# Designed miniproteins, single chains, continued (4): the designs that were tried, part 81

Each design is a single chain, and the fold is of that chain. pLDDT is the mean over its residues in the fold that is shown.

## One batch from the design tools (miniprotein)

Design m14982
Fold by ESMFold2-Fast:
Structure m14982 (fold): chain A 74 residues (1-74)
Amino acid sequence: SDYFKKGYLLFLEGKYEEAIKYFDKAIKENPNYYKAYFYKGLAYLKLGKYEEAEKYFKKALELDPSYEEAKEYL
């Protein structure tokens, strides 16, 4: 998704709130996009929003149980 790529670039720039908006757009296009949930979780983690971060890491792992990176944050 082009929205995911935009969100990822914003995440790398430290623009976490803007990154989340683009990850939300990517999720709206593909609700099974586990990587968009994972990076949304990482963005919340960077913002100090730990409960939101955990929620989205769990969602990423629910969508892809083999996604080992999500397990490291739970």
Scores: mean pLDDT 88

Design m14983
Fold by ESMFold2-Fast:
Structure m14983 (fold): chain A 68 residues (1-68)
Amino acid sequence: KRKELEERIRRLEEEIKRLEEEIKELEEKLKTAEGEEKRKLVLELTGLKLRKIGLEFELRLLKEELEK
């Protein structure tokens, strides 16, 4: 049903927004980090960016389903 799709879309948009906020915080930390800390932050940031791409892909599929 359309209402369930809309609720799931809103939930994913909220999750993506929180993930964007985490990514932004890590990017700020990365600007001042050096050596081993910088490497760890790069790995965490990469993981979060991959997670975001996955959620954005799911969101796109749900929006396409809603438009049908």
Scores: mean pLDDT 82

Design m14984
Fold by ESMFold2-Fast:
Structure m14984 (fold): chain A 55 residues (1-55)
Amino acid sequence: SEAERLLEEARELTRRIFEIVERGIKAGTFSEEEDKELAELMKRRSELLLEVERL
C-alpha cells in the first residue's frame, strides 16, 4: 500500500538520522553541515508521516 511505502521511506530516514547522531556523539561535536542535514532529514520524515495521516 502507499502507506507502507511511505512508512518504509520514513524508517530509512530515521536510520540515516541515527547514523549522523552517532557520528556526532563519537566526535564530541556536531558540524554546521551535520546540523543542517539532520534538520532536512527530520523535515522530510515529518512530511512523509503527514502524508500517511492524510491517507
Scores: mean pLDDT 84

Design m14985
Fold by ESMFold2-Fast:
Structure m14985 (fold): chain A 69 residues (1-69)
Amino acid sequence: KEKERRVANLIVAAGIQATAASLVDPEAAEKVRELIKKAIEYSNKGDFEKAEKYAQEAIDLATAAIDAA
């Protein structure tokens, strides 16, 4: 399950970055966690394309928040 493993890795990376973002921008971190929640939901439904998209959006948002701090 190559796509499932890729999505799982992205969700883990997003979670790590969400933790870092919460130290500098708690409001942005809440939005990142909501995107992670959607990624997990779609992954559980077997929609790995949407799960990957939401996980990537979470990483991008967390990175932008950290860079802006």
Scores: mean pLDDT 82

Design m14986
Fold by ESMFold2-Fast:
Structure m14986 (fold): chain A 65 residues (1-65)
Amino acid sequence: DEVVRKAKEESRKIALEYGLSEEQAEEVGEFAGRSARVALRAGASPEVAYKAAVENGKVEAERLS
């Protein structure tokens, strides 16, 4: 899905900006993509799912930094 892909890409970019490795950034992106999928399955709109997923990805990137 477009929203899942965009959430993964944005969260990966944020992780790289925090100085994480490419491998770790990919893991952060994957986590954000999963968050978007869960939100969409729970009935969230694409916009809400994207915002929540990127925020969750940012929190994960900060945790790994």
Scores: mean pLDDT 84

Design m14987
Fold by ESMFold2-Fast:
Structure m14987 (fold): chain A 65 residues (1-65)
Amino acid sequence: GVAVQLAIARHEFSPEELALLEEWLASTDPARREALVRELARMLGISEERARRIVASYEAVVRAG
């Protein structure tokens, strides 16, 4: 979403959050991807559904350039 695009543009993600997002993008294992979504949700204190939207938005921004 727009909020994720703005966070990337402003370098607002922490190094730990960026490392997790990059690991999610690089992962080919569905179980590992789900574990990373759960870890992001735990880190941010948000629902897994919201964490899934964040990783999907990050992937869309990275793929768009």
Scores: mean pLDDT 76

Design m14988
Fold by ESMFold2-Fast:
Parts: sequence; C-alpha cells; structure tokens
Structure m14988 (fold): chain A 55 residues (1-55)
Amino acid sequence: SETIRLDFSGLSEEEQLERAKELIRQLLLDAGVPEERAEQFAEAFVKWEREYLAK
C-alpha cells in the first residue's frame, strides 16, 4: 500500500504507539468499521499499551 509503509524501526516507543494506533484505525476503516468505532478501539489499544509500558 502506498498510504502508509509500516516501519517501526528506529522510532521511539511513543512514535511506535502512534503508528500502531494509526494502523489499527486504518485497518478497521478498510474493513468497513465506522470511524468512531475504529478510533475508540485504536485509542483503547494505545492507552492499554501506555499503561502497561508506563513510566
């Protein structure tokens, strides 16, 4: 796909989480999931990851 090339190499942890959020969101949108639901799922995933990886 020319939209987004998956590349987490060399990115900070925060940047990786943002990339993961965008990917999940786009995958759900491509599958026909409404924007609101895709956003909620992606946000929940990133929040969970942040809590787990934390400070």
Scores: mean pLDDT 69

Design m14989
Fold by ESMFold2-Fast:
Structure m14989 (fold): chain A 55 residues (1-55)
Amino acid sequence: SLEEELKKLEEEANELQNEAVRLINLGRYDEAAALVKKSREIAKKVEELKKKLES
C-alpha cells in the first residue's frame, strides 16, 4: 500500500542521514554530500506519496 511505501522510504531516508553524519565525523565530506542528495530525492518521493494519500 502507499502507507507501506511511505514507511519504507522514511526508513531509507533515516538510514542515509545517519550514515551521512558518520561520514562527516570521519571527514569524508564528498561521500556525505552524496548521501544527503539521495536523502533529498527520497524526501520528494515522500511528499508525492503524501499527496496521493489525500483523496
Scores: mean pLDDT 82

Design m14990
Fold by ESMFold2-Fast:
Structure m14990 (fold): chain A 94 residues (1-94)
Amino acid sequence: AEAERERLREAARLATEFGKKAAVAYVEKGLDEAAAVLQEMVDWLNERLGPAAAPYITEFAQAVATAANESKTVEEAIKKAEEVGRRMLERLLA
């Protein structure tokens, strides 16, 4: 359905936004702060988007956190976050 596809696109965009924010936090403040930023964003989005979106948001945040943690630079972390968003959209549309 169109509404379902729009939801999937929104989820992929949110994953990318999370990744970029976490990447900045990781480089500037380190791993613990990046994880905290992702957790706060997950909690905030779950509250606003509701329980139906929760599993997708949690999965996206976890994948983004892993990508950011494995990156040494902001540029690398952003690139990996975009890859996570792309792969998640691919999985959801399969």
Scores: mean pLDDT 66

Design m14991
Fold by ESMFold2-Fast:
Parts: C-alpha cells; sequence; structure tokens
Structure m14991 (fold): chain A 55 residues (1-55)
C-alpha cells in the first residue's frame, strides 16, 4: 500500500493544480469562448497555456 505521506503529497499537488487551473481558465475566458468548446478542448488549451507560461 502507498504511504500516507505519498497520498497526502498527491492530494496537495492536485489542490495546487486546481487553483492554478482556475486562474488559467479565467485568462482563457478573456481570449476564448469556453462555452463553445468541449471540456476536452478546454483542458488541452489550459494545459497548452500553462506550458507556455512555465516556459
Amino acid sequence: APSPEAVARAAAVSDQGLARTKEILAELEKDYDLDKMTPGEIGLRARELLARRAA
């Protein structure tokens, strides 16, 4: 079984990812109409924007 510490770290990383994703989604909403995109497309665009900002 995975250690409770490893599980806690995974949860923390997920929480940080959600917070950052919300910020990126807000930025995407300014440039793109999220209502006209599928959830998969929104996810791809959000990840692409995150990668560009990280670089």
Scores: mean pLDDT 68

Design m14992
Fold by ESMFold2-Fast:
Structure m14992 (fold): chain A 92 residues (1-92)
Amino acid sequence: DWSEGMRKLQKAVEENPEMLLEIARVYAESLGVDDPALIEWLARRIGELLPELVKMSPREAAAKMAQLRLELARRVGRLDPEAEARLRELMK
């Protein structure tokens, strides 16, 4: 269940706040992004979204996560054009 999964994730983050940075790092690495500043930005965005995601339906949460992916793609395009091209390829 999505809501249960998100509640468990929120609890884990509350018990270990640095988990946000680790989640962001793993997510960024899966997309070929290793910029520390971008990883920190992702950690903050995930932390901001997590309380909202817990309250959302799975479909609403999927839309928010898609928006986060688009925000990441725009930031990658400003920092490294090759990383943006790789991200676009991975999203196909």
Scores: mean pLDDT 71

Design m14993
Fold by ESMFold2-Fast:
Structure m14993 (fold): chain A 97 residues (1-97)
Amino acid sequence: MEHAEKGIEAGRKGGPEGAAEAGRYAAEAGKQGGSEGGKEAGRAAGAAASAGGGEEAAKELKEGAKAASKSSGRLAGIGASAAGVAAGGASFEAGGV
């Protein structure tokens, strides 16, 4: 909860830097909460990326999601990555998983 909340606040700050920070918090929430945490992390990352997402924000979310999937399993990490990349990187092919 706290990590997702911090992620949303960072996203509200706007700009690519805020989006990148939100992505980091979302990835940590995914690691801690498994599949439930992955969903919440994905939502927070997606909202943050859409607020001020740039190429760097999408990259940070992608790397964070990889770390999350390594600890919590692929499903949690994929959820966080797909939501964040879809919002921050429209050119990326991130289907709803």
Scores: mean pLDDT 52

Design m14994
Fold by ESMFold2-Fast:
Structure m14994 (fold): chain A 56 residues (1-56)
Amino acid sequence: SKQEIEERIKRLEKVIERLKKNLDTAKANGDSDTAKRIEELIKRYEENLKKLKEEY
């Protein structure tokens, strides 16, 4: 249903927001390896979110 897809979108957006906060912390700590891993995860989640919104 439209509502279920909307709820999935909201959950993905919340996960991305948390990852962005974690990325800021990793960058502040100079943890380049962790920062790179988080950036890759954010990119993958944002691509999935974009596809989900396009297919909706």
Scores: mean pLDDT 85

Design m14995
Fold by ESMFold2-Fast:
Structure m14995 (fold): chain A 57 residues (1-57)
Amino acid sequence: GSLAPRAAESEARGLEVARALNAALAAGLPDDEIIARVREKAAELGLTLGGLAVPAA
């Protein structure tokens, strides 16, 4: 785990994207819509899908 405030900020942004994904899944959105929302959220936060430490699953 990261204890540095700057590292925590990046982690918090990743968690926001993950929360948005989970909320969209719970709402029963189609895969394309979920992916589009996650991608847009990541771009809005200045992140890329390849820039996030997210396992490709």
Scores: mean pLDDT 67

Design m14996
Fold by ESMFold2-Fast:
Structure m14996 (fold): chain A 100 residues (1-100)
Amino acid sequence: MEELVKEADELEKKARGYMIQGNYEEAVKLYEKAIELYREALGEKDPRVAQTYANLAEAYLKLGDFERAKELAEKAMEIDPNNLLAKYVLEQVEKKLREK
């Protein structure tokens, strides 16, 4: 269990690095792997799972996949209603859909 969390933490750290570099496609792949490991180790309702869903939602927002970004941010908010990043992603998706 602890080994899975450590692996997920390293994947999330690498994904954040790719987000900073603008490589959102690689960030998505790493966040998706991190979510699988966190869910296995901690269960579906852990705040770390919520935070990683929010991070993945931001990556999809940056890629212009607004439907996927919204879905993932809503999942993060269902687990943790106070997740600031998930709230931010939902606000940005709503704004982008109104501009289109």
Scores: mean pLDDT 87

Design m14997
Fold by ESMFold2-Fast:
Structure m14997 (fold): chain A 100 residues (1-100)
Amino acid sequence: SAALQERIARLQQVLDLLDRALAALRAGDFDAARAHLRQARDLLRDMYARFGDPLYARLAQTLDEAIAEIETDPLRAEMLLGVVEVALAVEITVLRKELK
């Protein structure tokens, strides 16, 4: 229960960082967008190290791709952020169901 609640809280923190990154990207603030995405990526890497779930490693890799393309292909970067957000929302829903 406590471990599941901590995992959900960390995933929610990643979602909050992605929302900030998306707002920065849409405003043309590529430096702020990269900073938020690097924080989200590092948090997902830490979660993979702690929990061993390969989902977190794959999502961190997707954020690395988004970071690389943020200025050269911002539309693709935004699409990649959307993929990560959907995957995280699904994971949070699954984990919350396990708390019942």
Scores: mean pLDDT 89

Design m14998
Fold by ESMFold2-Fast:
Structure m14998 (fold): chain A 83 residues (1-83)
Amino acid sequence: AEEERRREAEIERFARELAERLVEAGILDEEEAERLKEEIIARLRALLPVAEELAKKLGEESPEKEALRAFIAELARLYELAE
Protein backbone atom coordinates (compact mmCIF):
# COMPACT_ATOMS: atom_id res chain seq x y z
CA ALA A 1 0.00 0.00 0.00
CA GLU A 2 2.61 2.58 1.06
CA GLU A 3 4.90 1.25 -1.64
CA GLU A 4 2.17 1.93 -4.21
CA ARG A 5 1.79 5.48 -2.88
CA ARG A 6 5.55 5.95 -3.08
CA ARG A 7 5.53 4.72 -6.67
CA GLU A 8 2.73 7.14 -7.58
CA ALA A 9 4.59 10.02 -5.93
CA GLU A 10 7.81 9.13 -7.76
CA ILE A 11 5.93 8.90 -11.06
CA GLU A 12 4.40 12.33 -10.46
CA ARG A 13 7.77 13.80 -9.51
CA PHE A 14 9.42 12.23 -12.55
CA ALA A 15 6.65 13.40 -14.87
CA ARG A 16 6.99 16.93 -13.50
CA GLU A 17 10.78 16.90 -13.93
CA LEU A 18 10.51 15.41 -17.42
CA ALA A 19 7.97 18.02 -18.52
CA GLU A 20 10.05 20.85 -17.05
CA ARG A 21 13.28 19.71 -18.71
CA LEU A 22 11.67 19.07 -22.09
CA VAL A 23 10.20 22.59 -22.07
CA GLU A 24 13.54 24.01 -20.90
CA ALA A 25 15.36 22.16 -23.70
CA GLY A 26 12.86 23.44 -26.27
CA ILE A 27 11.81 19.95 -27.32
CA LEU A 28 8.17 20.41 -26.31
CA ASP A 29 6.00 23.43 -25.64
CA GLU A 30 4.17 23.82 -22.32
CA GLU A 31 0.96 22.26 -23.63
CA GLU A 32 2.74 19.20 -25.04
CA ALA A 33 4.78 18.80 -21.86
CA GLU A 34 1.67 19.04 -19.66
CA ARG A 35 -0.06 16.43 -21.80
CA LEU A 36 2.98 14.16 -21.55
CA LYS A 37 3.06 14.64 -17.77
CA GLU A 38 -0.56 13.51 -17.43
CA GLU A 39 0.07 10.57 -19.77
CA ILE A 40 3.07 9.45 -17.69
CA ILE A 41 1.08 9.60 -14.47
CA ALA A 42 -1.78 7.64 -16.01
CA ARG A 43 0.29 5.05 -17.87
CA LEU A 44 3.67 4.16 -16.45
CA ARG A 45 3.77 1.12 -18.73
CA ALA A 46 3.45 3.29 -21.83
CA LEU A 47 6.13 5.74 -20.67
CA LEU A 48 9.20 4.09 -22.20
CA PRO A 49 7.61 3.61 -25.66
CA VAL A 50 6.44 7.25 -25.59
CA ALA A 51 9.90 8.50 -24.62
CA GLU A 52 11.50 6.35 -27.32
CA GLU A 53 9.04 7.68 -29.90
CA LEU A 54 9.96 11.24 -28.91
CA ALA A 55 13.65 10.38 -29.31
CA LYS A 56 12.93 9.00 -32.79
CA LYS A 57 11.16 12.22 -33.76
CA LEU A 58 14.45 13.94 -32.97
CA GLY A 59 16.30 12.07 -35.71
CA GLU A 60 19.14 14.58 -35.64
CA GLU A 61 21.76 14.73 -32.90
CA SER A 62 21.26 17.91 -30.92
CA PRO A 63 21.47 19.28 -27.37
CA GLU A 64 17.71 18.81 -27.13
CA LYS A 65 17.98 15.13 -28.01
CA GLU A 66 20.77 14.73 -25.45
CA ALA A 67 18.45 16.14 -22.77
CA LEU A 68 15.71 13.74 -23.88
CA ARG A 69 18.14 10.82 -23.69
CA ALA A 70 18.95 11.77 -20.10
CA PHE A 71 15.24 11.68 -19.28
CA ILE A 72 14.79 8.28 -20.91
CA ALA A 73 17.62 6.97 -18.72
CA GLU A 74 16.01 8.39 -15.58
CA LEU A 75 12.65 7.00 -16.70
CA ALA A 76 14.17 3.52 -17.07
CA ARG A 77 15.62 3.80 -13.57
CA LEU A 78 12.25 4.84 -12.14
CA TYR A 79 10.57 2.03 -14.09
CA GLU A 80 12.90 -0.47 -12.39
CA LEU A 81 11.99 1.03 -9.00
CA ALA A 82 8.33 0.20 -9.71
CA GLU A 83 9.29 -3.46 -9.39
Scores: mean pLDDT 61

Design m15000
Fold by ESMFold2-Fast:
Structure m15000 (fold): chain A 101 residues (1-101)
Amino acid sequence: GAVEEGEKGLKLGEEGVKLGQQGKGKKAGDLAVDGGSGASKAAEGGTEEAAKLGLKAGEAAIKAGVLGVQVAETLEGVQLGTAGAIAGIGGVFQAELTLKK
């Protein structure tokens, strides 16, 4: 369900932040993309509980993606980190739209 997608996305985003802090840019970017995807799926569930998880997952994905870009050693790592940050931003916006009702 949407809650489970949000919980998974948050866990992946938080793992991405930790790996980004360790200088593992490509892995941080990969996890940011997955975390941002989970955030959007949670927000699409339309419940307040799922949207709150989507917001947290999206914020973690943005942070992981930004860290991934900052420590990336390859163009692929920069692209993955950027994609993860964008996915996280999308998840945050969708979650905020659900929560503003």
Scores: mean pLDDT 85

Design m15001
Fold by ESMFold2-Fast:
Structure m15001 (fold): chain A 90 residues (1-90)
Amino acid sequence: SMAVEEARRLGEEFVRLAEEAARLYMEAERTGDEELRKEAERLAKEAEEVGRRMLELAEEHPEAEPVVREALARAQRAVAEIVARAEAEA
């Protein structure tokens, strides 16, 4: 369905934004760079908005729910891995 295709597109965008936000946030924590911190916060806010749109899409189109659930799980795993690696390198 078109809703499943849209969910895949939003899911890929969500994962990308979440990963980028996490990387920049960890780099900002390591370096004390306030500009990187602000950029990480901006990307995190954008990821939150994309996530909200995905959840709304799944509510309207239950067939999109598995795709949205997988995207949320992928983002959570990717962010956890980025944080763990950054903490190990500290």
Scores: mean pLDDT 88

Design m15002
Fold by ESMFold2-Fast:
Structure m15002 (fold): chain A 76 residues (1-76)
Amino acid sequence: MEHLEKGKKLFDEGKYEEAIEHYEKAIAEDPDNAEAWHNLGAAYFLLGKNEEAIEYFEKANAIKPDKLTEALIKKA
């Protein structure tokens, strides 16, 4: 929880690379955390790394299917 929350705060500040570090730690602690995978994808997407973003969105959607995440996969 702590790493996910810290990552979200950094993401809101536009610090996407630092947010990624915390999202990666959140995933290391709970690999089934769909929110962490989704947010990791969103950070990569905003950095222009669309291929990595798609991969992480697909992982999030595999854990917890969501129409918004599915749309982001197709858009990226």
Scores: mean pLDDT 80

Design m15003
Fold by ESMFold2-Fast:
Structure m15003 (fold): chain A 91 residues (1-91)
Amino acid sequence: MEEEARRELREFQEHAARASLAALEAGDEELAREVDRLEEEAVRAYEAGDAEAVLEVADRLEELARRSKSPEAREHLLEAAEHLRRLARLL
């Protein structure tokens, strides 16, 4: 349980970092800052054991993906959201 949750959190963080980098490369500094804030919120939700808060972050990442003009950022945002949904099921 704990090992699987840590793995999903790590995968989420890797995809969030890639999404932030892709946003910066596309010139979307606002998207990069929002992704960084959502990563912090997801980590705090995980530390609190708050599955509902983790799912709220996943929903916000999917909304950012729909509005993103960068295909690379969009792909990584959707992968990050999926790993948070898997994480929430383990909490």
Scores: mean pLDDT 88

Design m15004
Fold by ESMFold2-Fast:
Structure m15004 (fold): chain A 55 residues (1-55)
Amino acid sequence: DIDKEVAKLLIKEELKKDPSLSAEEVKEKLGINVLSDAEVTELKKELIARGEIPA
């Protein structure tokens, strides 16, 4: 799903700029509804595991 892939990229970029955002906050800030809070939380965990954002 192209819309989900684009949403994932936008969320990763926003979390890199502000790692303090929760899954709900980043979705609201970007107006993204195609990803669940669980999917966004998984993306945040991946970014932390890769050292791209602080834990």
Scores: mean pLDDT 80

Design m15005
Fold by ESMFold2-Fast:
Structure m15005 (fold): chain A 75 residues (1-75)
Amino acid sequence: MEELEQEIANALLAMALSIAKLTGDAEFAVEAVRKLVEEGYRPEPELLLEVAELAEKAGDLEKAEELRELAREIE
């Protein structure tokens, strides 16, 4: 059950990341990570690093660093 829920969470984040890349709305992907983490999910480090890259390109350096630190914690 936990494994399946984690897979669904990662799929949802991947979708949010795809939408953010298409629209240029990095905040959309950042909010998706925040909600998943608040609910106890641990997103894949690779997805977190991609969201961090989008946040950095959008000028949100603090959020980018938070996401990179979270990715390191999960490894």
Scores: mean pLDDT 78

Design m15006
Fold by ESMFold2-Fast:
Structure m15006 (fold): chain A 63 residues (1-63)
Amino acid sequence: MGERLAAIWERLQAQYGAGAADKEFEAFLDQLEKHIEEKLKKGDITQKQAEERLKVLDAARAA
């Protein structure tokens, strides 16, 4: 999870520049959070898996 987020952040920085990349990355993280919540509600992932993934997203937002 974290490795993929780092790769996506680097790609966005390279394509959009620092300021635009930040906004695009936040939008991407919002979509991932919504996807995780939806998967949890459907029972496709466990509560523990959802919590672990959400912690990675929260750390990425704080960075």
Scores: mean pLDDT 74

Design m15007
Fold by ESMFold2-Fast:
Structure m15007 (fold): chain A 82 residues (1-82)
Amino acid sequence: AEKILEETGREVKEKLLEAGISEEQAERIAEGVVEGIRKVKSEEDAEILAEALKDGLLEAGVPKEVAEEIAKIVRDSALKLL
């Protein structure tokens, strides 16, 4: 479980940095994502988390393709921990 969370946080941070998000903001988002995944108790929760993250990233100016990729990574990781 911890390894998947660490890998997910790292991938999310890397994708955000590549999209031009600052290191501080990317770290905060990655930490929030990991905490969100820890709270997922069902497949429905995983989908809700991924959609909310995607919408939040789009509002923050992250390109749609990158936001969708990050949301998919987060959803897949949350489902693996169920």
Scores: mean pLDDT 83

Design m15008
Fold by ESMFold2-Fast:
Structure m15008 (fold): chain A 73 residues (1-73)
Amino acid sequence: SNIERAIGLLLRAIGLILEAERYLKRGDYEEAIKKAEEAIKLAEEAIKLDPSLRKVAEKLKERAEELKKKAEE
C-alpha cells in the first residue's frame, strides 16, 4: 500500500530530523545539513505516494528546512 510506504518514509524523516538536531547541537553543521536535506526529500516522496499525509509531511519538511537554515548560518 502506498500509505504504508509513505508512513515508513515519514518515520525515517523524523529519525533524520532528530539526527540533524543532534549534529547541530554539537556543531557538526555539514552533517546537520545533510540529514536535514535527506529528511526534506523523504517528506516530499511521502506526499507524492499519499497526498492525504500532506499536512504532517509538510510540518516535518518545515522543521527540516529550519534546521538546515540554522546550520547554514
Scores: mean pLDDT 88

Design m15009
Fold by ESMFold2-Fast:
Structure m15009 (fold): chain A 98 residues (1-98)
Amino acid sequence: SNLLKGGYYLDQGDYDKAIEYFEKAIKEDPNNADAYLVLGRAYYKKGEYDKAIEWYTKAAELDPSLKVEAYRLIAEAYRKKGDFEKADEWLKKAQEAR
């Protein structure tokens, strides 16, 4: 599947190819919340933290069962941006989403 191919390239450190395959997965199923989560992870690995936050947020909106994971990943992205206050805020939201 395009998700598996995206994951393969993500593991290889080819973040641009990972993004390409995750975008193909989203085109096939726009409601696949897992595809948005891994797309966000690919942007995070590329250092594009604002895009990572955007896609993690979309994943949590589509599938509330992903809120804990997505909110943790949003906190990680804010930490990488040096926004420790927002990072702590999102970690608290992740605890409350259980």
Scores: mean pLDDT 90

Design m15010
Fold by ESMFold2-Fast:
Structure m15010 (fold): chain A 109 residues (1-109)
Amino acid sequence: MTPLEQLRAAVDRLIALAKDPSATEEQLLNELRGVVTLARKVVDTMSKEEAIEAFRDLERALEAMIAHPNLTPEQKEALRRILEAVREAIETGNYKEAVDRIQAILDEL
């Protein structure tokens, strides 16, 4: 599996986990941290099309996590800030800056 395929698979797992009402906050946040780690590995080598697709999938995963009942209001606020960074990256093309911002927000949790 290529690093990009690993990223896509990790985002798909995060979306599935976010739809599972029994998923714990630890499971959700650890899976998101894994996605960000994989994104960091590929962000400098992705085509524009690959970056847009990956970030749109991440946007969907974050929307699902924000709706999850087992996350705290504080965690959901941090996820909304991450979602804003993802959306800004899609508009501006500054994907590396977005990954760095997302990592900083996750490090506060």
Scores: mean pLDDT 87

Design m15011
Fold by ESMFold2-Fast:
Structure m15011 (fold): chain A 70 residues (1-70)
Amino acid sequence: MALSDAEVAAILAPLDRDGDGTLSGEEFVAALNELAPGRTWEELLAEADRDGDGVVTRQELIELLRRLLS
Protein backbone atom coordinates (compact mmCIF):
# COMPACT_ATOMS: atom_id res chain seq x y z
CA MET A 1 0.00 0.00 0.00
CA ALA A 2 1.56 3.27 -1.15
CA LEU A 3 0.96 6.70 0.35
CA SER A 4 -0.25 9.45 -1.99
CA ASP A 5 1.44 12.86 -2.09
CA ALA A 6 -1.56 14.30 -0.22
CA GLU A 7 -1.22 11.72 2.58
CA VAL A 8 2.52 12.40 2.91
CA ALA A 9 1.85 16.16 3.04
CA ALA A 10 -0.79 15.65 5.76
CA ILE A 11 1.66 13.63 7.87
CA LEU A 12 4.45 16.21 7.47
CA ALA A 13 2.35 19.35 8.05
CA PRO A 14 2.36 19.15 11.90
CA LEU A 15 6.11 18.36 11.95
CA ASP A 16 7.10 21.50 10.01
CA ARG A 17 5.34 24.14 12.11
CA ASP A 18 7.28 27.08 10.65
CA GLY A 19 7.15 25.85 7.05
CA ASP A 20 10.94 26.07 6.82
CA GLY A 21 11.32 22.57 5.37
CA THR A 22 13.33 21.14 8.28
CA LEU A 23 12.36 18.70 11.03
CA SER A 24 13.72 17.95 14.49
CA GLY A 25 14.91 14.42 15.22
CA GLU A 26 12.23 13.75 17.84
CA GLU A 27 9.38 14.82 15.55
CA PHE A 28 10.83 12.74 12.70
CA VAL A 29 11.14 9.62 14.90
CA ALA A 30 7.54 9.96 16.12
CA ALA A 31 6.19 10.15 12.56
CA LEU A 32 8.25 7.22 11.27
CA ASN A 33 7.42 4.96 14.24
CA GLU A 34 3.77 5.20 13.17
CA LEU A 35 4.54 4.49 9.49
CA ALA A 36 7.38 1.96 9.87
CA PRO A 37 7.27 0.54 13.43
CA GLY A 38 9.53 -2.40 12.53
CA ARG A 39 12.54 -0.25 11.60
CA THR A 40 15.17 1.33 13.86
CA TRP A 41 15.81 5.06 14.10
CA GLU A 42 19.38 4.51 12.88
CA GLU A 43 18.16 2.83 9.69
CA LEU A 44 15.58 5.54 8.99
CA LEU A 45 17.99 8.42 9.69
CA ALA A 46 20.71 6.85 7.51
CA GLU A 47 18.29 6.68 4.56
CA ALA A 48 16.79 10.17 5.06
CA ASP A 49 19.79 12.19 6.30
CA ARG A 50 22.42 11.59 3.63
CA ASP A 51 24.58 14.46 4.97
CA GLY A 52 24.64 13.08 8.54
CA ASP A 53 23.93 16.51 10.04
CA GLY A 54 21.03 15.29 12.19
CA VAL A 55 18.49 17.44 10.31
CA VAL A 56 15.96 15.97 7.89
CA THR A 57 14.34 18.10 5.21
CA ARG A 58 10.74 17.60 4.08
CA GLN A 59 11.98 16.40 0.67
CA GLU A 60 14.30 13.78 2.22
CA LEU A 61 11.45 12.51 4.43
CA ILE A 62 9.10 12.22 1.44
CA GLU A 63 11.73 10.21 -0.47
CA LEU A 64 12.28 7.96 2.56
CA LEU A 65 8.55 7.28 2.93
CA ARG A 66 8.28 6.37 -0.76
CA ARG A 67 11.14 3.87 -0.39
CA LEU A 68 9.72 2.32 2.81
CA LEU A 69 6.29 1.80 1.22
CA SER A 70 7.48 0.56 -2.21
Scores: mean pLDDT 61

Design m15012
Fold by ESMFold2-Fast:
Structure m15012 (fold): chain A 61 residues (1-61)
Amino acid sequence: MEEERRGLREAEERGDFYLPAVQAANKVLEKHKGEKDPEKQKKIHEEASRAGKKKYEEVKR
């Protein structure tokens, strides 16, 4: 709703360096799109988070 839209708008406004981080995380998730194992899903999400943080630090500079 409105709170959700506001969050998305803020993310778009920070697209200067935030968007590349989200894209990096999404690429990791897409590589493992078919994984059904909950344990492996946790590892995938951790890898995505790390990829996003790494990219965020690179472009935030």
Scores: mean pLDDT 66

Design m15013
Fold by ESMFold2-Fast:
Structure m15013 (fold): chain A 67 residues (1-67)
Amino acid sequence: MEYVEKAKEAIQKAKEALDSGNLETAEKYIQEAFDYADEAKKAGYTEEANRLKQEVIDLLKKLAEKR
């Protein structure tokens, strides 16, 4: 499912941006990952989408801690 793959890619890019200290880029990719996870849920991939959404929440917490 392309939305699941795109969400995973955005999560990876967000994690890389957080590791490099680029908080602005991390925030953009976190939002893209959330949007793709929501589309995956609409497509019936609810279990995978819920897991992706949890990873997005974890990344948002890390972003807040680095501010």
Scores: mean pLDDT 82

Design m15014
Fold by ESMFold2-Fast:
Structure m15014 (fold): chain A 86 residues (1-86)
Amino acid sequence: DLAKAYELAAKAYEIAAENTDNPEEREFYLSLARGFRVLAENVPELTPEELKALGEAFRGLAEYFRTALGLEEAAELFEKAAELVG
């Protein structure tokens, strides 16, 4: 379910926004969250190759959020998003 995957990605970025004291980082994360919410409301048709790339991107984001940002809850949301993409 692509809509659910995009919703989870939006929530992950909302968590990142809540956990930063940097106003520029907060605005950046909220901008990404808004983008994913628009995608969840207007789900594009993706090819199998695009789905694979999206899943790999979400797995990479999970690793980054876990290891670089220390945001375990956000990382778990990206992992679940990757599973929903396939």
Scores: mean pLDDT 88

Design m15015
Fold by ESMFold2-Fast:
Structure m15015 (fold): chain A 109 residues (1-109)
Amino acid sequence: LEEEAEKLLEKAEELIRKAEETEDLEEQLRLLEEAIRLLEEALELAKKIEDEEKKKELLERIIELAERVVELALEVMKKSEDLKLILRAIGLILRAIGIIFEAELELKK
């Protein structure tokens, strides 16, 4: 569980880094959508971890990465005149906010 969650977070961070480096808005969204999918999976694994310190560490990393996804999706919205890309970015922001809220609730237990 811990090793699996950590591996998912490492992959998500790499995808986010690649999204930061690309000038192609559609590719940026594709990378961020894959990253958010991995963060959703990592969150479900983190909830099952019995080690409270490790669980907290993973939840904090999930929140940090989800916040970066929100920032990058907002940049796509600023740069795009394409309604389809804007709507995809909005959907991505909503998913990321959901992850942040759920992880914050787990941290307050």
Scores: mean pLDDT 88

Design m15016
Fold by ESMFold2-Fast:
Structure m15016 (fold): chain A 64 residues (1-64)
Amino acid sequence: SAKREEASKKIEELTKKLLELLKKGAPQEEILEVQREIAVVMRSAVEGISLEEARKELDKLFNG
């Protein structure tokens, strides 16, 4: 589906950013932030919800 293709493209962009952070030895916090963004895109695509709603769900997982 078009939504799946768009999610794949976004994941590719975020993966490239993650690799750049790992290459330069970025702090764990920066690495985790990009990993969280990948999770948001995946959740949005799988559950059929907006990126904003997926981010709210992910935030709840970290806050209880």
Scores: mean pLDDT 80

Design m15017
Fold by ESMFold2-Fast:
Structure m15017 (fold): chain A 82 residues (1-82)
Amino acid sequence: GLAEEARRLAEEALELALEALKLAKTLEAINLAIAAALQAAGALFLAELAERTGNEELAREALRDAELALELAREALELAKK
């Protein structure tokens, strides 16, 4: 379902953000990686809440937040690789 998809995307975003943090050598890259990790963690929390409650509105919000977190995590990883 949507909540399960949101959880998978949020988990992927968190893994990428943590990898970005490991590679980051500048304060700017470190800050972006931390921001990405926090966004991913928030999306994961909402996805888990949506799974527990069966709330479809929370599932849609979690999916949207997870997609945004994944985009931010990819940007953080690209910056960290420079």
Scores: mean pLDDT 88

Design m15018
Fold by ESMFold2-Fast:
Structure m15018 (fold): chain A 68 residues (1-68)
Amino acid sequence: MEGQKRVDEMVENLDVEGMKKLAELQAEKLLELAKSGSLPEFRSLTEEEIEERLEELKKKLEELAKKA
């Protein structure tokens, strides 16, 4: 779990705002992968639908960070 190890190290050293920024970066990376067609789950979706789903995920991650 290469990404998990890095995320754990960052989370230990970051406050809640840092966790929100990390969630934003993850959402942006997922958007890049979805647009490139690298994610099979998003293969049949339009670019707008992909962006909408990733925006929802980003909002959920931000809410979790806010509650922490």
Scores: mean pLDDT 63

